# Ledger of designs, part 112: designed miniproteins, single chains

Each design is a single chain, and the fold is of that chain. pLDDT is the mean over its residues in the fold that is shown.

## One batch from the design tools (miniprotein)

Design m3904
Fold by ESMFold2-Fast:
Structure m3904 (fold): chain A 94 residues (1-94)
Amino acid sequence: GAEREELIERARELREEARRLGLDRIAALAEEVIKLLEEYPDNPEVLRFGKRALEALEKALEAYRAGDLFTAEEHLGLAEIQLAVGKEVIKKSK
């Protein structure tokens, strides 16, 4: 629905901003969020974990801009965990 389209657009904007800043890890994780949301559009758990991963990546980017590398790494770790859980849910759903 509308929330999925909004999250994909936000993830695309984040990916392009991260690429512009040379933050390849944030850009790669944003691309994974986009792919997850595009491949599984009707899965509410995928939407939930994709949203959490995106929110963590947005906080990581803000922390990098502020020069807070420690906080940025914490939020990157959270994004990676949310994506891993989302992928695991897909494997177990029938």
Scores: mean pLDDT 85

Design m3905
Fold by ESMFold2-Fast:
Structure m3905 (fold): chain A 66 residues (1-66)
Amino acid sequence: MKTFRVTFPKPVNPLEVQQVALNAGAIEVEVLDDKTFLITVPEQRVDQLIEELKKHFPEAEIEEIK
C-alpha cells in the first residue's frame, strides 16, 4: 500500500475529498486539517487516485510518504 499527503492551497470540504478518494480506490482517508489529508491506497490504484484527485482538485499538491 502507498500513503500520500494531499495539501490544498485553500480550505476544502473534507467529505468531498473523502468521497473522491474512496471512489478512486483509496482504503483510508485521514483528515489532518481542512487543507491536509493522508490518503492510503493499494499500489494498483495509485494512478487512478492521482488522476481523480487532479481532475476534481487541480490545485492539490500530492506527495508520497510511504
Scores: mean pLDDT 85

Design m3906
Fold by ESMFold2-Fast:
Structure m3906 (fold): chain A 108 residues (1-108)
Amino acid sequence: MTPAEAVVEALRQAAEYAKKALEAEKKGDYKSARLYLLIAAYYADTAYWGALTLVASGVKLPQEARDLAEETLEIAKELSKSKDPEVAKYAKETAEYAQRVIDVVDYS
């Protein structure tokens, strides 16, 4: 796996766990939603630092990285409206990291 493929895989995990969090929140399972968002935030954070390192080194990230970060951001924005304050908090953190990935990709 190349370093760029590792960033894409981290973003794929972030998007997957964000989707799981949205499904859990819609079912009123706030405990699972909080856990999935925490995992999504950690993957998005990992992707951000990986993306920043690669772009600083002159490596251009693939469009898939931007698409996955945008998907994660859209889901996190929806979850930030949650009535559960911890779901809303972790969703805002996930959205912040996803936005930072988009900004880094757009800079490259």
Scores: mean pLDDT 89

Design m3907
Fold by ESMFold2-Fast:
Structure m3907 (fold): chain A 83 residues (1-83)
Amino acid sequence: MDEILKQLKEEIKKIEPKLSDEEIEELIKMFKKIVEAMELDEDAIKELSKKIIEALKNTGFETVKKWLEEALEHAKEVEEEKK
């Protein structure tokens, strides 16, 4: 997990060098919450990380941030339904 998060942070900074450390940390925090809520295994975490990088390259960080916020909201609903 930590290695994947470190790699993701480095790639985000490379693609969007104008992002603050605070903004990058917020994206990483949302990613981590989605991983925890969906109980993703290591392979799924790696695939999600790659998809986030691809989306950042194609659409930019604001669109990816919105997508992560929506995904986290959806993951919370699924977890509540599992109760």
Scores: mean pLDDT 75

Design m3908
Fold by ESMFold2-Fast:
Structure m3908 (fold): chain A 103 residues (1-103)
Amino acid sequence: SSLQQEIEEKKKEIRELLESDLSPAELREKLLSLDGIGKIALEELVREEIGEEKWRELLKLWNDGSDEDFIKALAEALAAKGVKHAEVVAEVVLERRKELLNR
């Protein structure tokens, strides 16, 4: 679908941002400026990076625990995959997920 194509194109853009030599503050601003398609693309990209099994474990941690527990666990998983500024990425992912789920 055209929507799926837009999501895949946005995922490529976000991946390039994550691999670029941006400061944590610059990365945070760019990720927070993502539109609705970008928000979906960011979550899908993160899920693909850490894997579905790990993502399910993190969602359970969020349901059973705190936002802080989720952010720490996601940041550790992303850092293990070599993602730069993993804590910033994890914080933005949670903020966007809460927005999408109205939580």
Scores: mean pLDDT 85

Design m3909
Fold by ESMFold2-Fast:
Structure m3909 (fold): chain A 140 residues (1-140)
Amino acid sequence: MKDEIRRLLNEIISLVETAIRRLRNGDILGAMEDAIKILEGLIKLLKLLGAPQSVIDEFEQKLKEVKRLVEEAKETGDDRILVEALDKIIDTLTEMMSIASKLIYEKFPELKPLVDELEKLIGRLLMLMRQQKADLEAAA
């Protein structure tokens, strides 16, 4: 259990670092694909942490919406759909991280250094996503 959670946290950290690099290099769609993998990893993490099924079902539904928006943005090239996808990702990541960090601090306090690192990286990713959203909205 704890070693599985530690492995998953490190996997999510690597995905966040990749998404940050892609956003900085202007690969917005690649970063959105990485964001989908981050959300999938966080849902798996919440399941391992024993989050209620109702919470899991809500986040799985939000993930389906994100996947639809990212696919539509890829097919159409419409910046308005990309802005909608960024908004949905920002809101969902913020909510998932709030729940996951609380559960880990409660159940596995020895993993706090990894969670603190993930929270710092997610904060950086969210800052870059908000900047990208603002830039796209200003160009419209």
Scores: mean pLDDT 88

Design m3910
Fold by ESMFold2-Fast:
Structure m3910 (fold): chain A 75 residues (1-75)
Amino acid sequence: NARDEVLAALKALNDKALEEAKKLGAESASVTLLDNGSVKVTVDGTEEQKEAVKKALKPDVDAVEALVKKAGLKG
């Protein structure tokens, strides 16, 4: 179902965020679905590491946000 698809996509995105952060020497990264249906990427590192991770994940974030809108999961 659409909910399971969103949860699977969020899990995959979180794993990818952690892998990208690790490659860049950042301490951690996580992905959170906000109440408004937006996806937030949080990175514990330098400003450069934060921007690099967010840039790498932007297409995946956009795809997950589209799935969230389709599923009606906003809060």
Scores: mean pLDDT 79

Design m3911
Fold by ESMFold2-Fast:
Structure m3911 (fold): chain A 65 residues (1-65)
Amino acid sequence: MMELERDIIEALGRMRESVGMPRIRVEGDALVLVDTLEDEELRERSREIGRKLGESTGMPFRVEE
């Protein structure tokens, strides 16, 4: 839905600020995180946040290597 799409975009913006701007794309009905971070802790945290966003919005989340 449009309202959920706006909330996702805002959440992605805040997440990029908090974790050093991981590359994240919205592809239709899916959230895609490009795993390009060198820091293992930041990579793991970004994946966890992405999973939670997918669960809360009902959108699938995946990591692209």
Scores: mean pLDDT 62

Design m3912
Fold by ESMFold2-Fast:
Structure m3912 (fold): chain A 89 residues (1-89)
Amino acid sequence: VEEERERMRALYDRALAEIERLHPDKKTFTKEELLEAFDRVLQRYTPEEARRLGFLFGMVLERSKKKEYTLEELRQLFDEVLDRVAAVR
């Protein structure tokens, strides 16, 4: 459903914005740095939201073999993962 996809986009857009605010000097993030940053951000979400966002983040890391990511690249990868999940049902 389109509304659920928009809700998920809002969740990870908010998470990425919070990571950017916490690390304004960083241009790129390694997988380890992203895991630590997401752990901190997810503490502010409900357990259900944190679980859903964590699941999507895991799929993003599994899909991409890059050594480091920009926040814009991560946003695009989240969009791609959502599209694939919606296609599989």
Scores: mean pLDDT 75

Design m3913
Fold by ESMFold2-Fast:
Structure m3913 (fold): chain A 90 residues (1-90)
Amino acid sequence: SREEKERELLELEFKAKAYKAMSGELGKEVSEGVVDIKVASSKAVGIELSDEEIEELRKKAEKNAEEGKEESRRRAEEYEERARKLREEL
């Protein structure tokens, strides 16, 4: 039905926006948060991470975020295209 297509369109548009955000500025904030949580979690169990270990975690998180950024960009484009096609059917 039209109402079902309108609901699907809303979901596709939301997913496109979410992946678009992850492909941009939010990716850096997420990577920084992951490192902060890891440092705090280690400290909670009595493990103090060295500056070198923290830097290694930061580099890994940044690499993962950058690799994830490209995938998120592709996903955003896919959802934007699906939303465009569905809008043409409405």
Scores: mean pLDDT 80

Design m3914
Fold by ESMFold2-Fast:
Structure m3914 (fold): chain A 91 residues (1-91)
Amino acid sequence: LEEAREAGLRAHEAGKRAEETGSPEDALEAGRAGGEGARKGIEAAKKGKNSEETAKGIGYALLGMGGGITGGLAARKAGHEEAGEEAIREA
């Protein structure tokens, strides 16, 4: 769960950075972080000892995906459509 939380937060921060820069490199990083956050969150949800842990795992997976999608949309707005689409797919 702790690992899932950290991965989800990293993806959220990467997405915000991509929004600020509009850089394709930052967007792709947000996408990769988002995909990792999603995987870690789902894994934590599956290993949850109770419903609260499962819900938190799902929440962190969604936070991770949101970071990647946010970064991808920012890149598309900046004119880097290919990088933006790739980031969204990775998330």
Scores: mean pLDDT 75

Design m3915
Fold by ESMFold2-Fast:
Structure m3915 (fold): chain A 75 residues (1-75)
Amino acid sequence: SAEAEAVEAYLASERFARELELAVRYLLSQGVPEEELVEKAVEFVMSFYPELSEENRARLREAATRRITEIVARL
């Protein structure tokens, strides 16, 4: 589907990586504890895509969780 193709392209993009880094930095600047960063950053990212199908939202959440966990581990 067009939605699935768009999601796959986004997940492979430098834009996705940049947006996740910015989300983590933003939440750190707001005083979010390190142990809450992954959950809150994933929720923040997901809030921009309420219209995605459940399958594509699950794919986005999985990719965001993995990448954000890697970012937080490097803090």
Scores: mean pLDDT 86

Design m3916
Fold by ESMFold2-Fast:
Structure m3916 (fold): chain A 86 residues (1-86)
Amino acid sequence: MEALLEEVRAQDLADVAKRLVEAIHNGELTREDVAAALVLAEETHELPESRKAFLERFREEIEKIEDEEKREELLAFLDELERIAG
C-alpha cells in the first residue's frame, strides 16, 4: 500500500513541479516567491511527506528546458530548495 501511495503522490508532485517550472519560466513567479512559499509550507507542516520525490520531479522538469542558461539558473535554485528542505 505504501509503495502505491508514494507512486500516486509522485505523479501529483510531477504535475505541481511542471506548473511551478512553467510559472517561473514565464516570469509569473520569481525563484524567491517559490522558495518563500516552500519555507512557509514547511513551517505550517503542509509539505508533502515525500519531499525528495517532489525535488526529484522538479529536477526532471527543469532538465526538459531547452534554454541552457535558464536550465542552469533553475538547477541552482533547486540546490537552494534542497538545502531548505533538508
Scores: mean pLDDT 62

Design m3917
Fold by ESMFold2-Fast:
Structure m3917 (fold): chain A 107 residues (1-107)
Amino acid sequence: SMEEKIKEFKERVDELLARIDEMIARIPQLSEEEVLEAFDTLLQEVLTLFEYAKKHNLPKELMEEAYKRLDAALDRFIAAAPPSVQERLRAKYEETRKKIEELLKEN
């Protein structure tokens, strides 16, 4: 049902937000390469969530609210990252933002 798909989407968003916060806590223990790899994985998971939402025609308001929450979490990740990689992380995220915006326009 649509209600079950909405529930699954919300649960996946909450799980991803928790994972982002867990990774932020680990950043001081990670190399720059590990931080970049972790961020790439998180961005792929974000895209997969929005592709799921598009596939199932989930409400735009639900997707926009999820995007706002994930955007804030990813901004926290970048702010916590070593200064040497922050610009590179911002550039990677900007490419992902463009893809999310395109998915939101089609839904």
Scores: mean pLDDT 88

Design m3918
Fold by ESMFold2-Fast:
Structure m3918 (fold): chain A 64 residues (1-64)
Amino acid sequence: MLTRFQKEGLASQYIAEQARRHGLSRDQTLALQRRVLDYLDANPDATEEQIREFIDREVERLVE
């Protein structure tokens, strides 16, 4: 099982990849990071896959 610190590290890397891929602004990237931290606080047992799915949905919302 991943620690909270490891989940935050993986999330930050994936957010950076998605931001680069989709051309997110700095403000959009910061907002996404805050939302992911809130998600991890609400879902302390979230798997790596669930974290990626959450990020994917939030990115779609920002791009649409």
Scores: mean pLDDT 84

Design m3919
Fold by ESMFold2-Fast:
Structure m3919 (fold): chain A 93 residues (1-93)
Amino acid sequence: SAQALLDAIEQAAAEAIAAGADARYVNGVVDAIRAALTDRDKALQLFKDILTDILDAQAAKLKPPQSLVDAAKAKIDPIAQAAVDGIAEAFAA
């Protein structure tokens, strides 16, 4: 069931955090997955925020050309849409 899959995802998230994963990103992904089932706009915002934070963190470390950062930012919206729609479809099966 969808609930059993969500419970498994929550357990995996807790185990990942215990193993040293960043709780902010792990919990953010779980919240976005839950939102994908009930509130598409909220799920899109949560995924975009996570992807933007990851991109900004990597850009700060690697300092790539601004044109590459801009190109990557342009991909955040379609990636977030694909993730939200894919999750909703998978849970509907």
Scores: mean pLDDT 83

Design m3920
Fold by ESMFold2-Fast:
Structure m3920 (fold): chain A 94 residues (1-94)
Amino acid sequence: MSEYVLEGSPEEVEMQARTLEAAALAAGGVATFERLSENTLRIRLEGAKEFPETTATVTEEVDGQLRTYTATLRWDPEKSAVLVGPIVAEPPRA
């Protein structure tokens, strides 16, 4: 089980959470979300074990523009934990 905290605007946090959910599913696990405050979500990554480096990209239309986010997950055998790489946001595309 691995835990990650997302902070930011509600819109940014929602997009980051969806991207981590997609990456967790691609790694063979699931992501669960817990609201800690208005602009803070806790993400728990469960079920993913001994997987190769996994990248997921999510594209969603926001205000008529396409926004793309990418997240990468890695398995750390020494810690027996999921490592979350930086979540990358691309500029909006019309």
Scores: mean pLDDT 76

Design m3921
Fold by ESMFold2-Fast:
Structure m3921 (fold): chain A 92 residues (1-92)
Amino acid sequence: TREEILSLPVEEQVKRILEELSLAAVMGDIELLKESLELFLSLPKEYQEKYKEEVLEILDNGIAFLRMMGRDDVAKKIEELKEEFEKKLEEL
């Protein structure tokens, strides 16, 4: 899966990463979410800057959805990943 994404043109890599982030966030799949965030951070800096707000929105929507479903424990883990992701973006 990771190798498949990395073989695509960068714009298609972004699309696939955003799709996986959306799925992982809604499902509360912390491992997939972490892997997809790491893939996003491996993109060229210009694409990270362009799409970072969309990633943050995906994470916020996932947190809200999981809390609505009564999965507050998983939502808190996504909040922690969001904080780590924002710190890594500042290192650019």
Scores: mean pLDDT 83

Design m3922
Fold by ESMFold2-Fast:
Structure m3922 (fold): chain A 79 residues (1-79)
Amino acid sequence: TQSIKDGTNTLIKGLRAGESIEKASLKAMNVASKGGTMDELIQLSRIVGEVHKAAQQGMSTEELISLVKELTKKVINDL
């Protein structure tokens, strides 16, 4: 679960800094890959997909960060 936490924290930091979803997501996946299992990486990629979809629908940065936190809690409970 640490790899998902590290990845999602990296994603949140990138979003707060005004990075694109693509750039923030690549950094998040790279961080998680340094110790993450395949299952953790798959779950992080799903979180990234949902966040990207929400951003395309006009969700604000604060709303996207809240969504990342919510999805991360659900994923950690299911691992």
Scores: mean pLDDT 82

Design m3923
Fold by ESMFold2-Fast:
Structure m3923 (fold): chain A 84 residues (1-84)
Amino acid sequence: MKEKLERIAEELRELASKPTLTDEDVQRALNLAGEALSLLKDDPEAQARIRELITRLRQAWKKGDNEAVREAIRELAELVEEAI
């Protein structure tokens, strides 16, 4: 389980480091966040924080705010790393 969370965090960090994010990149980040939610079923605090970040990511994506999208993905990566 911990190795899966580590891979998710690494991939989220790679996405957050991209200078420009595409719709496909955002969809990938949302899929990774969903995987993290499934792996952290026994951690309701982590789940609540991930859900808030998913909401922020979706809102930023709808607005076309690539900077806010990148920031939300970075925070998701940090949260997943902290949960390991």
Scores: mean pLDDT 84

Design m3924
Fold by ESMFold2-Fast:
Structure m3924 (fold): chain A 56 residues (1-56)
Amino acid sequence: ASEVVELPPNANIPVLRAMLKDLGSKAVLTPVGENRVRVSGSPEDVAVAVALIRSL
């Protein structure tokens, strides 16, 4: 699965990657411009990553 999600202006992608590892998500985050990230992986991993980003 793949989804593009908007990031808050002060979001830190390296920190998000570390948090995803702690949550057991294998989702891959690919920057798409300054305020967006593409989340790629299994549907479950993508759902966890998207939920985390939206909780910021």
Scores: mean pLDDT 78

Design m3925
Fold by ESMFold2-Fast:
Structure m3925 (fold): chain A 115 residues (1-115)
Amino acid sequence: DEDKRIEEAKKKIYLLIAEKLSEPETKEKFREELKKKGYSEEEIELLLEVLDKLAEALRKVAEENKNMSDEYDKIIEELKKKYKISEEEAVELIREVEDMITPLVEEAQEEVLKE
């Protein structure tokens, strides 16, 4: 069943990304990259918190059959409530983190699809 193989591959990719994002070395690399881009320590901690929330969302989608769209909306609402920011600002923070993790996502896709 091709649909079942695609579903299993997606879950493996999401779990691998979540695992990689949870590694201390990965967080340190992102911290240094953000420092080089001129972000403040407060902004760096905020973006790393968003990274942790995305890692948890990917794990929930893979392990609990949650919808990524629903988990994304939950992250937006949580950021809006905690930081008193707009929806547009919350979406921009998530987009910034997604751009930073793109190489990791591509590596995870290659690893799973090769096997």
Scores: mean pLDDT 82

Design m3926
Fold by ESMFold2-Fast:
Order: structure tokens, then C-alpha cells, then sequence
Structure m3926 (fold): chain A 65 residues (1-65)
């Protein structure tokens, strides 16, 4: 059985790739942020959740400038 954290991490990675490589805009960023929040909650790691959310926002900002 997969851990919920692992599922959210995989979703986060796919969403970030969509933002950075496929040019998916705000939808990809929002999905990555949601997955990062869920992973942080499951792991009890607020620092990790914040770091991943900031990374998703930065990736989107870089494509939109």
C-alpha cells in the first residue's frame, strides 16, 4: 500500500514538470501547491510544505515573468 505522502509527492512532481516543461500555467501551480500542503500535513513538516509551495510559485512566475 502506498503512503499518502508518496502519492502527493508524485502529484507535486508531475505538476511542477507541467509548469516548467509543458508551459501549463496557473492550474499546474495550484495543483503543485495543493499537493505540497497535503504532503506537509501528512508528514507534519511545515517547513517542507512552505518550501515546496514557494518552489511551485517561483516556477510559475518564471514562465510568466
Amino acid sequence: MQKIADINLDTYKVALEAVREKGVGITGMELAIASAKNMGLVLGDEELAKKLQDEARAAYAETQA
Scores: mean pLDDT 72

Design m3927
Fold by ESMFold2-Fast:
Structure m3927 (fold): chain A 100 residues (1-100)
Amino acid sequence: SEEQKKLIKEIEETMEKIRELAPEELQEEVEELEKTVKEFIRALEEGNIEEAKKLFDKAKEIAAEIQSKLDTLSEQGKEVAEKLRELLILLDELLSLAEK
């Protein structure tokens, strides 16, 4: 759907911002998050809702790990934490649209 395509674009743009803003020490975790998000979108496009739910849970776990590590690194981590929160909201919205 057009609404689904718009959400996918917003997810990709938010993920790009997370990658740009994240400190060097967290790049490995950010790359794992990006891979998980891409697999999540693919699962939804293939109609595999159960796999998408598992990937969303994995994305939440990776985001929580990144947020925890940001608290120990710098004030600059606040913007990354905000973008991670936005990402998880967008993933939930996309999953909700795919379940309809």
Scores: mean pLDDT 85

Design m3928
Fold by ESMFold2-Fast:
Structure m3928 (fold): chain A 73 residues (1-73)
Amino acid sequence: DDKKKAQDNINKIDQMITTLDNLLPSLPPDAAASAQAVRDTLRTGRDQAITLMNNGNYKDANDIATNTINDVS
């Protein structure tokens, strides 16, 4: 069930990125810089997880997605 967990966590990362993208234009510069750094971490982890998913490596995809969420939490 690592495939489903990876899909769920990738979807969660996508929602987090969308939330940050919608918030970014309203933030003061210091908060915007911090939000951009979080977004970049989320995007990198998402892209790695998707690559692993496409290769059928569901366990590693879920591990990367989970670690990405934990790194920004």
Scores: mean pLDDT 88

Design m3929
Fold by ESMFold2-Fast:
Structure m3929 (fold): chain A 65 residues (1-65)
Amino acid sequence: LEERLRELLRELGFSDRQIDDILEAIRSGDPVVVALVKREIEEAAAEKGKPETAAEALKLIDELS
């Protein structure tokens, strides 16, 4: 699941550093931080025209949380 999430985040244009920060935020279990991360992913997907990629990434985040 984590490896697939990394691939989806790269498709959305996140750097490896940003992906590591996102994964650490998810592992924190803080619902406010996780909500902010989900918003950033949705915004990136909207800019790239990849809503399906964002939907899959958000499902994986819920599974990892």
Scores: mean pLDDT 81

Design m3930
Fold by ESMFold2-Fast:
Order: structure tokens, then sequence, then C-alpha cells
Structure m3930 (fold): chain A 90 residues (1-90)
């Protein structure tokens, strides 16, 4: 319990970054699955959802690149988020 008194802010920032990357990746994966289902019935909406998903993935990549000291943890959060988004879309 607690993030450690001396580095409480830094540990909280790390967990906030993990959660943000996970959320971005999950939403991107969810939108991509929704887009895939709409390709035949509404190809213009599908294209917009693919674009939105790509922007969310770019945002996650920018966060990971900005914090190379946390790269391994943030990459793991991204993969977990992608799995969550695909599962939610099923």
Amino acid sequence: MGAGLMRASGLADMEALREEVRRLAAEAAYLREQARRLEESNPRLAAQLYSAAALLEIAADLIIDAFPEHRAALEAAREAGRAEGRRRAA
C-alpha cells in the first residue's frame, strides 16, 4: 500500500500512464472491431472509425515514446488494452 513516500508522485504518474495507454489501446481495438462489422453496410462510417482508432493508437505511441524509462510496462498495458477492446467488441 502507498506509492512510497519519497517517490509517491512518480509512481502515481507511472500508473496513470499505464492506465491511459491501456484505455487508448482498448478504445482503438473496440472501434476497429466495430469498423470491421460496418464495412459492407456503412463503409463511410467504417472508414471514420478506422481513422479514429488510428489516432488513438498514435496517441498511445506518443506516450510510450515520451517515457522510454517505462516503455516495457506501457507496451504491456497497450497489449492488455488491445485484448480488452477486442473482447468487449465480441
Scores: mean pLDDT 83

Design m3931
Fold by ESMFold2-Fast:
Structure m3931 (fold): chain A 84 residues (1-84)
Amino acid sequence: SAIDELQAELRAIRESTDDPLVQHMADGAISVIELAKKTLPEEEAIELARELLAMVRESLENPDNIPLLIGQVLRIIGLELDLL
């Protein structure tokens, strides 16, 4: 499925990087997607997974932006999962 492919991309990033901050960001994204698969409609879970993958990819290009990206991820999770 589309969401399984997005999770596979996140796992590939995790395995390809030696940056522990990027690894932790990828692990966090995978965990959130697993929760989203159980709590959100499929289309919303796929959209959240795409946003998280884009942010993990951004962390590979601009590691200095990781604190900002973590803040954005938490905000997206709160909005998508109705935790805010």
Scores: mean pLDDT 76

Design m3932
Fold by ESMFold2-Fast:
Structure m3932 (fold): chain A 121 residues (1-121)
Amino acid sequence: PLIDLLKGARLLELGKYDEAIKYFEKVASFKKPSPLVALAYVGLARAYLKQGKYDEAIEWAKKAIEVAEKSKSPFKDIVLGYAYDVLAEVYEKQGKLEEAKKWREKSIEYFKKAGFDKAVA
């Protein structure tokens, strides 16, 4: 699961979005909720966002938020930060600037809780 998550992340950085999605889907198919599954949902949301598939990006980001909020993992705040960042960028690209601002403020808040000054993709 971790190796597939890392392969997906690298493919996403290289702009190979369809290949990245396949690796994230392998991790996302695990039946037991885990921080790795939540991160795979963030990876799916980011890949769909990069492809301009905004409805799919929103759906996967919301699933990541749901799993993260139920978690006591030290990775909870970083997952929430990334998921809210995807939502902010989707709404910004749709011209919904007030919605984008709300999600951006939440993203920054959770990254600060996680010990980060800014989001790193």
Scores: mean pLDDT 81

Design m3933
Fold by ESMFold2-Fast:
Structure m3933 (fold): chain A 55 residues (1-55)
Amino acid sequence: MEETVTIEELEEILKSISDNPKIQELIKKLKKRFPNGIMTISELREIVEELHKEQ
């Protein structure tokens, strides 16, 4: 995907950032919000930045 990302890719990224149990809940939320399993790069960046902040 050029301007979008799949939830599968996001899951891989999230595992690299953190393996806490919250990741499972986040992935479930994303699948509910994006039933086709795709999101924009902008939305992905926002999510990654929030996770990075939580460190």
Scores: mean pLDDT 69

Design m3934
Fold by ESMFold2-Fast:
Structure m3934 (fold): chain A 60 residues (1-60)
Amino acid sequence: SKELAHAKVVEGLLEIARDVLAWLVEQHPDDEGLQSAYRQAQADLEETRKRVEELEKKDK
């Protein structure tokens, strides 16, 4: 479905953002803004993965 395709694109973008932010947090451990962004990316990714799973069940 179009919704599933969009959700998968968002999931992929969030995975990239999480990985980049994880690396940036390691390089700048005192940057509270980067730590906050990393936690937000992890939360958004978990929510999006759950949404993808629900949409995949509807396409079966």
Scores: mean pLDDT 84

Design m3935
Fold by ESMFold2-Fast:
Structure m3935 (fold): chain A 100 residues (1-100)
Amino acid sequence: MIEELLSKSKEELKEELEEIKKELEEGKVTPELAKRIVKVRAAALLNLEKNQEIDEEDRELSELLKEVAELFNEQASEEALEAARETAEKLEKEIEEAKK
């Protein structure tokens, strides 16, 4: 699942984050959305790290990541926060294992 997100371009990841931002603005903060946010954020951060280039697209992606994190933290229920934490821990292990 994270592998599918890692295959996405910066533009595709930006589109995913824009959709997430829209759902957050609509007040649709579910545990499922929290899990999606963590996965997309991890993929975006890995994409930024991999390219080693700081351009306009990197700045736009970083700004979207910040906006999504801010909206999520302001609106997330305890259940959504727990789901995000658990998903982040699982992804950290999967990324660590993938890096060997």
Scores: mean pLDDT 74

Design m3936
Fold by ESMFold2-Fast:
Structure m3936 (fold): chain A 89 residues (1-89)
Amino acid sequence: MTLEQLKTIQTYILREGTIEGLSEEEIRERLKPYLTEETEEDTKRAIEKAPEIREEYEKNKSKLSEEEKKLLEEELEARRRREAEILAA
């Protein structure tokens, strides 16, 4: 696995776990196989911020129009596709 692939899978797990509403512990368990000395501290800080990021996401989403919500979903799907391409390489 390349460093780019490793960072991509860490970002994917963090984002999807945060959106899904997983606990910090559940996100840590999913990330455990992908933790490295180089990324461990950044990943730990990101996990600790996940509940705050989710709260901001929910607040922002509630303020969006239906068209803006559609754009947000399209951006998420585009990001997932890019990540899948990196992980397949």
Scores: mean pLDDT 76

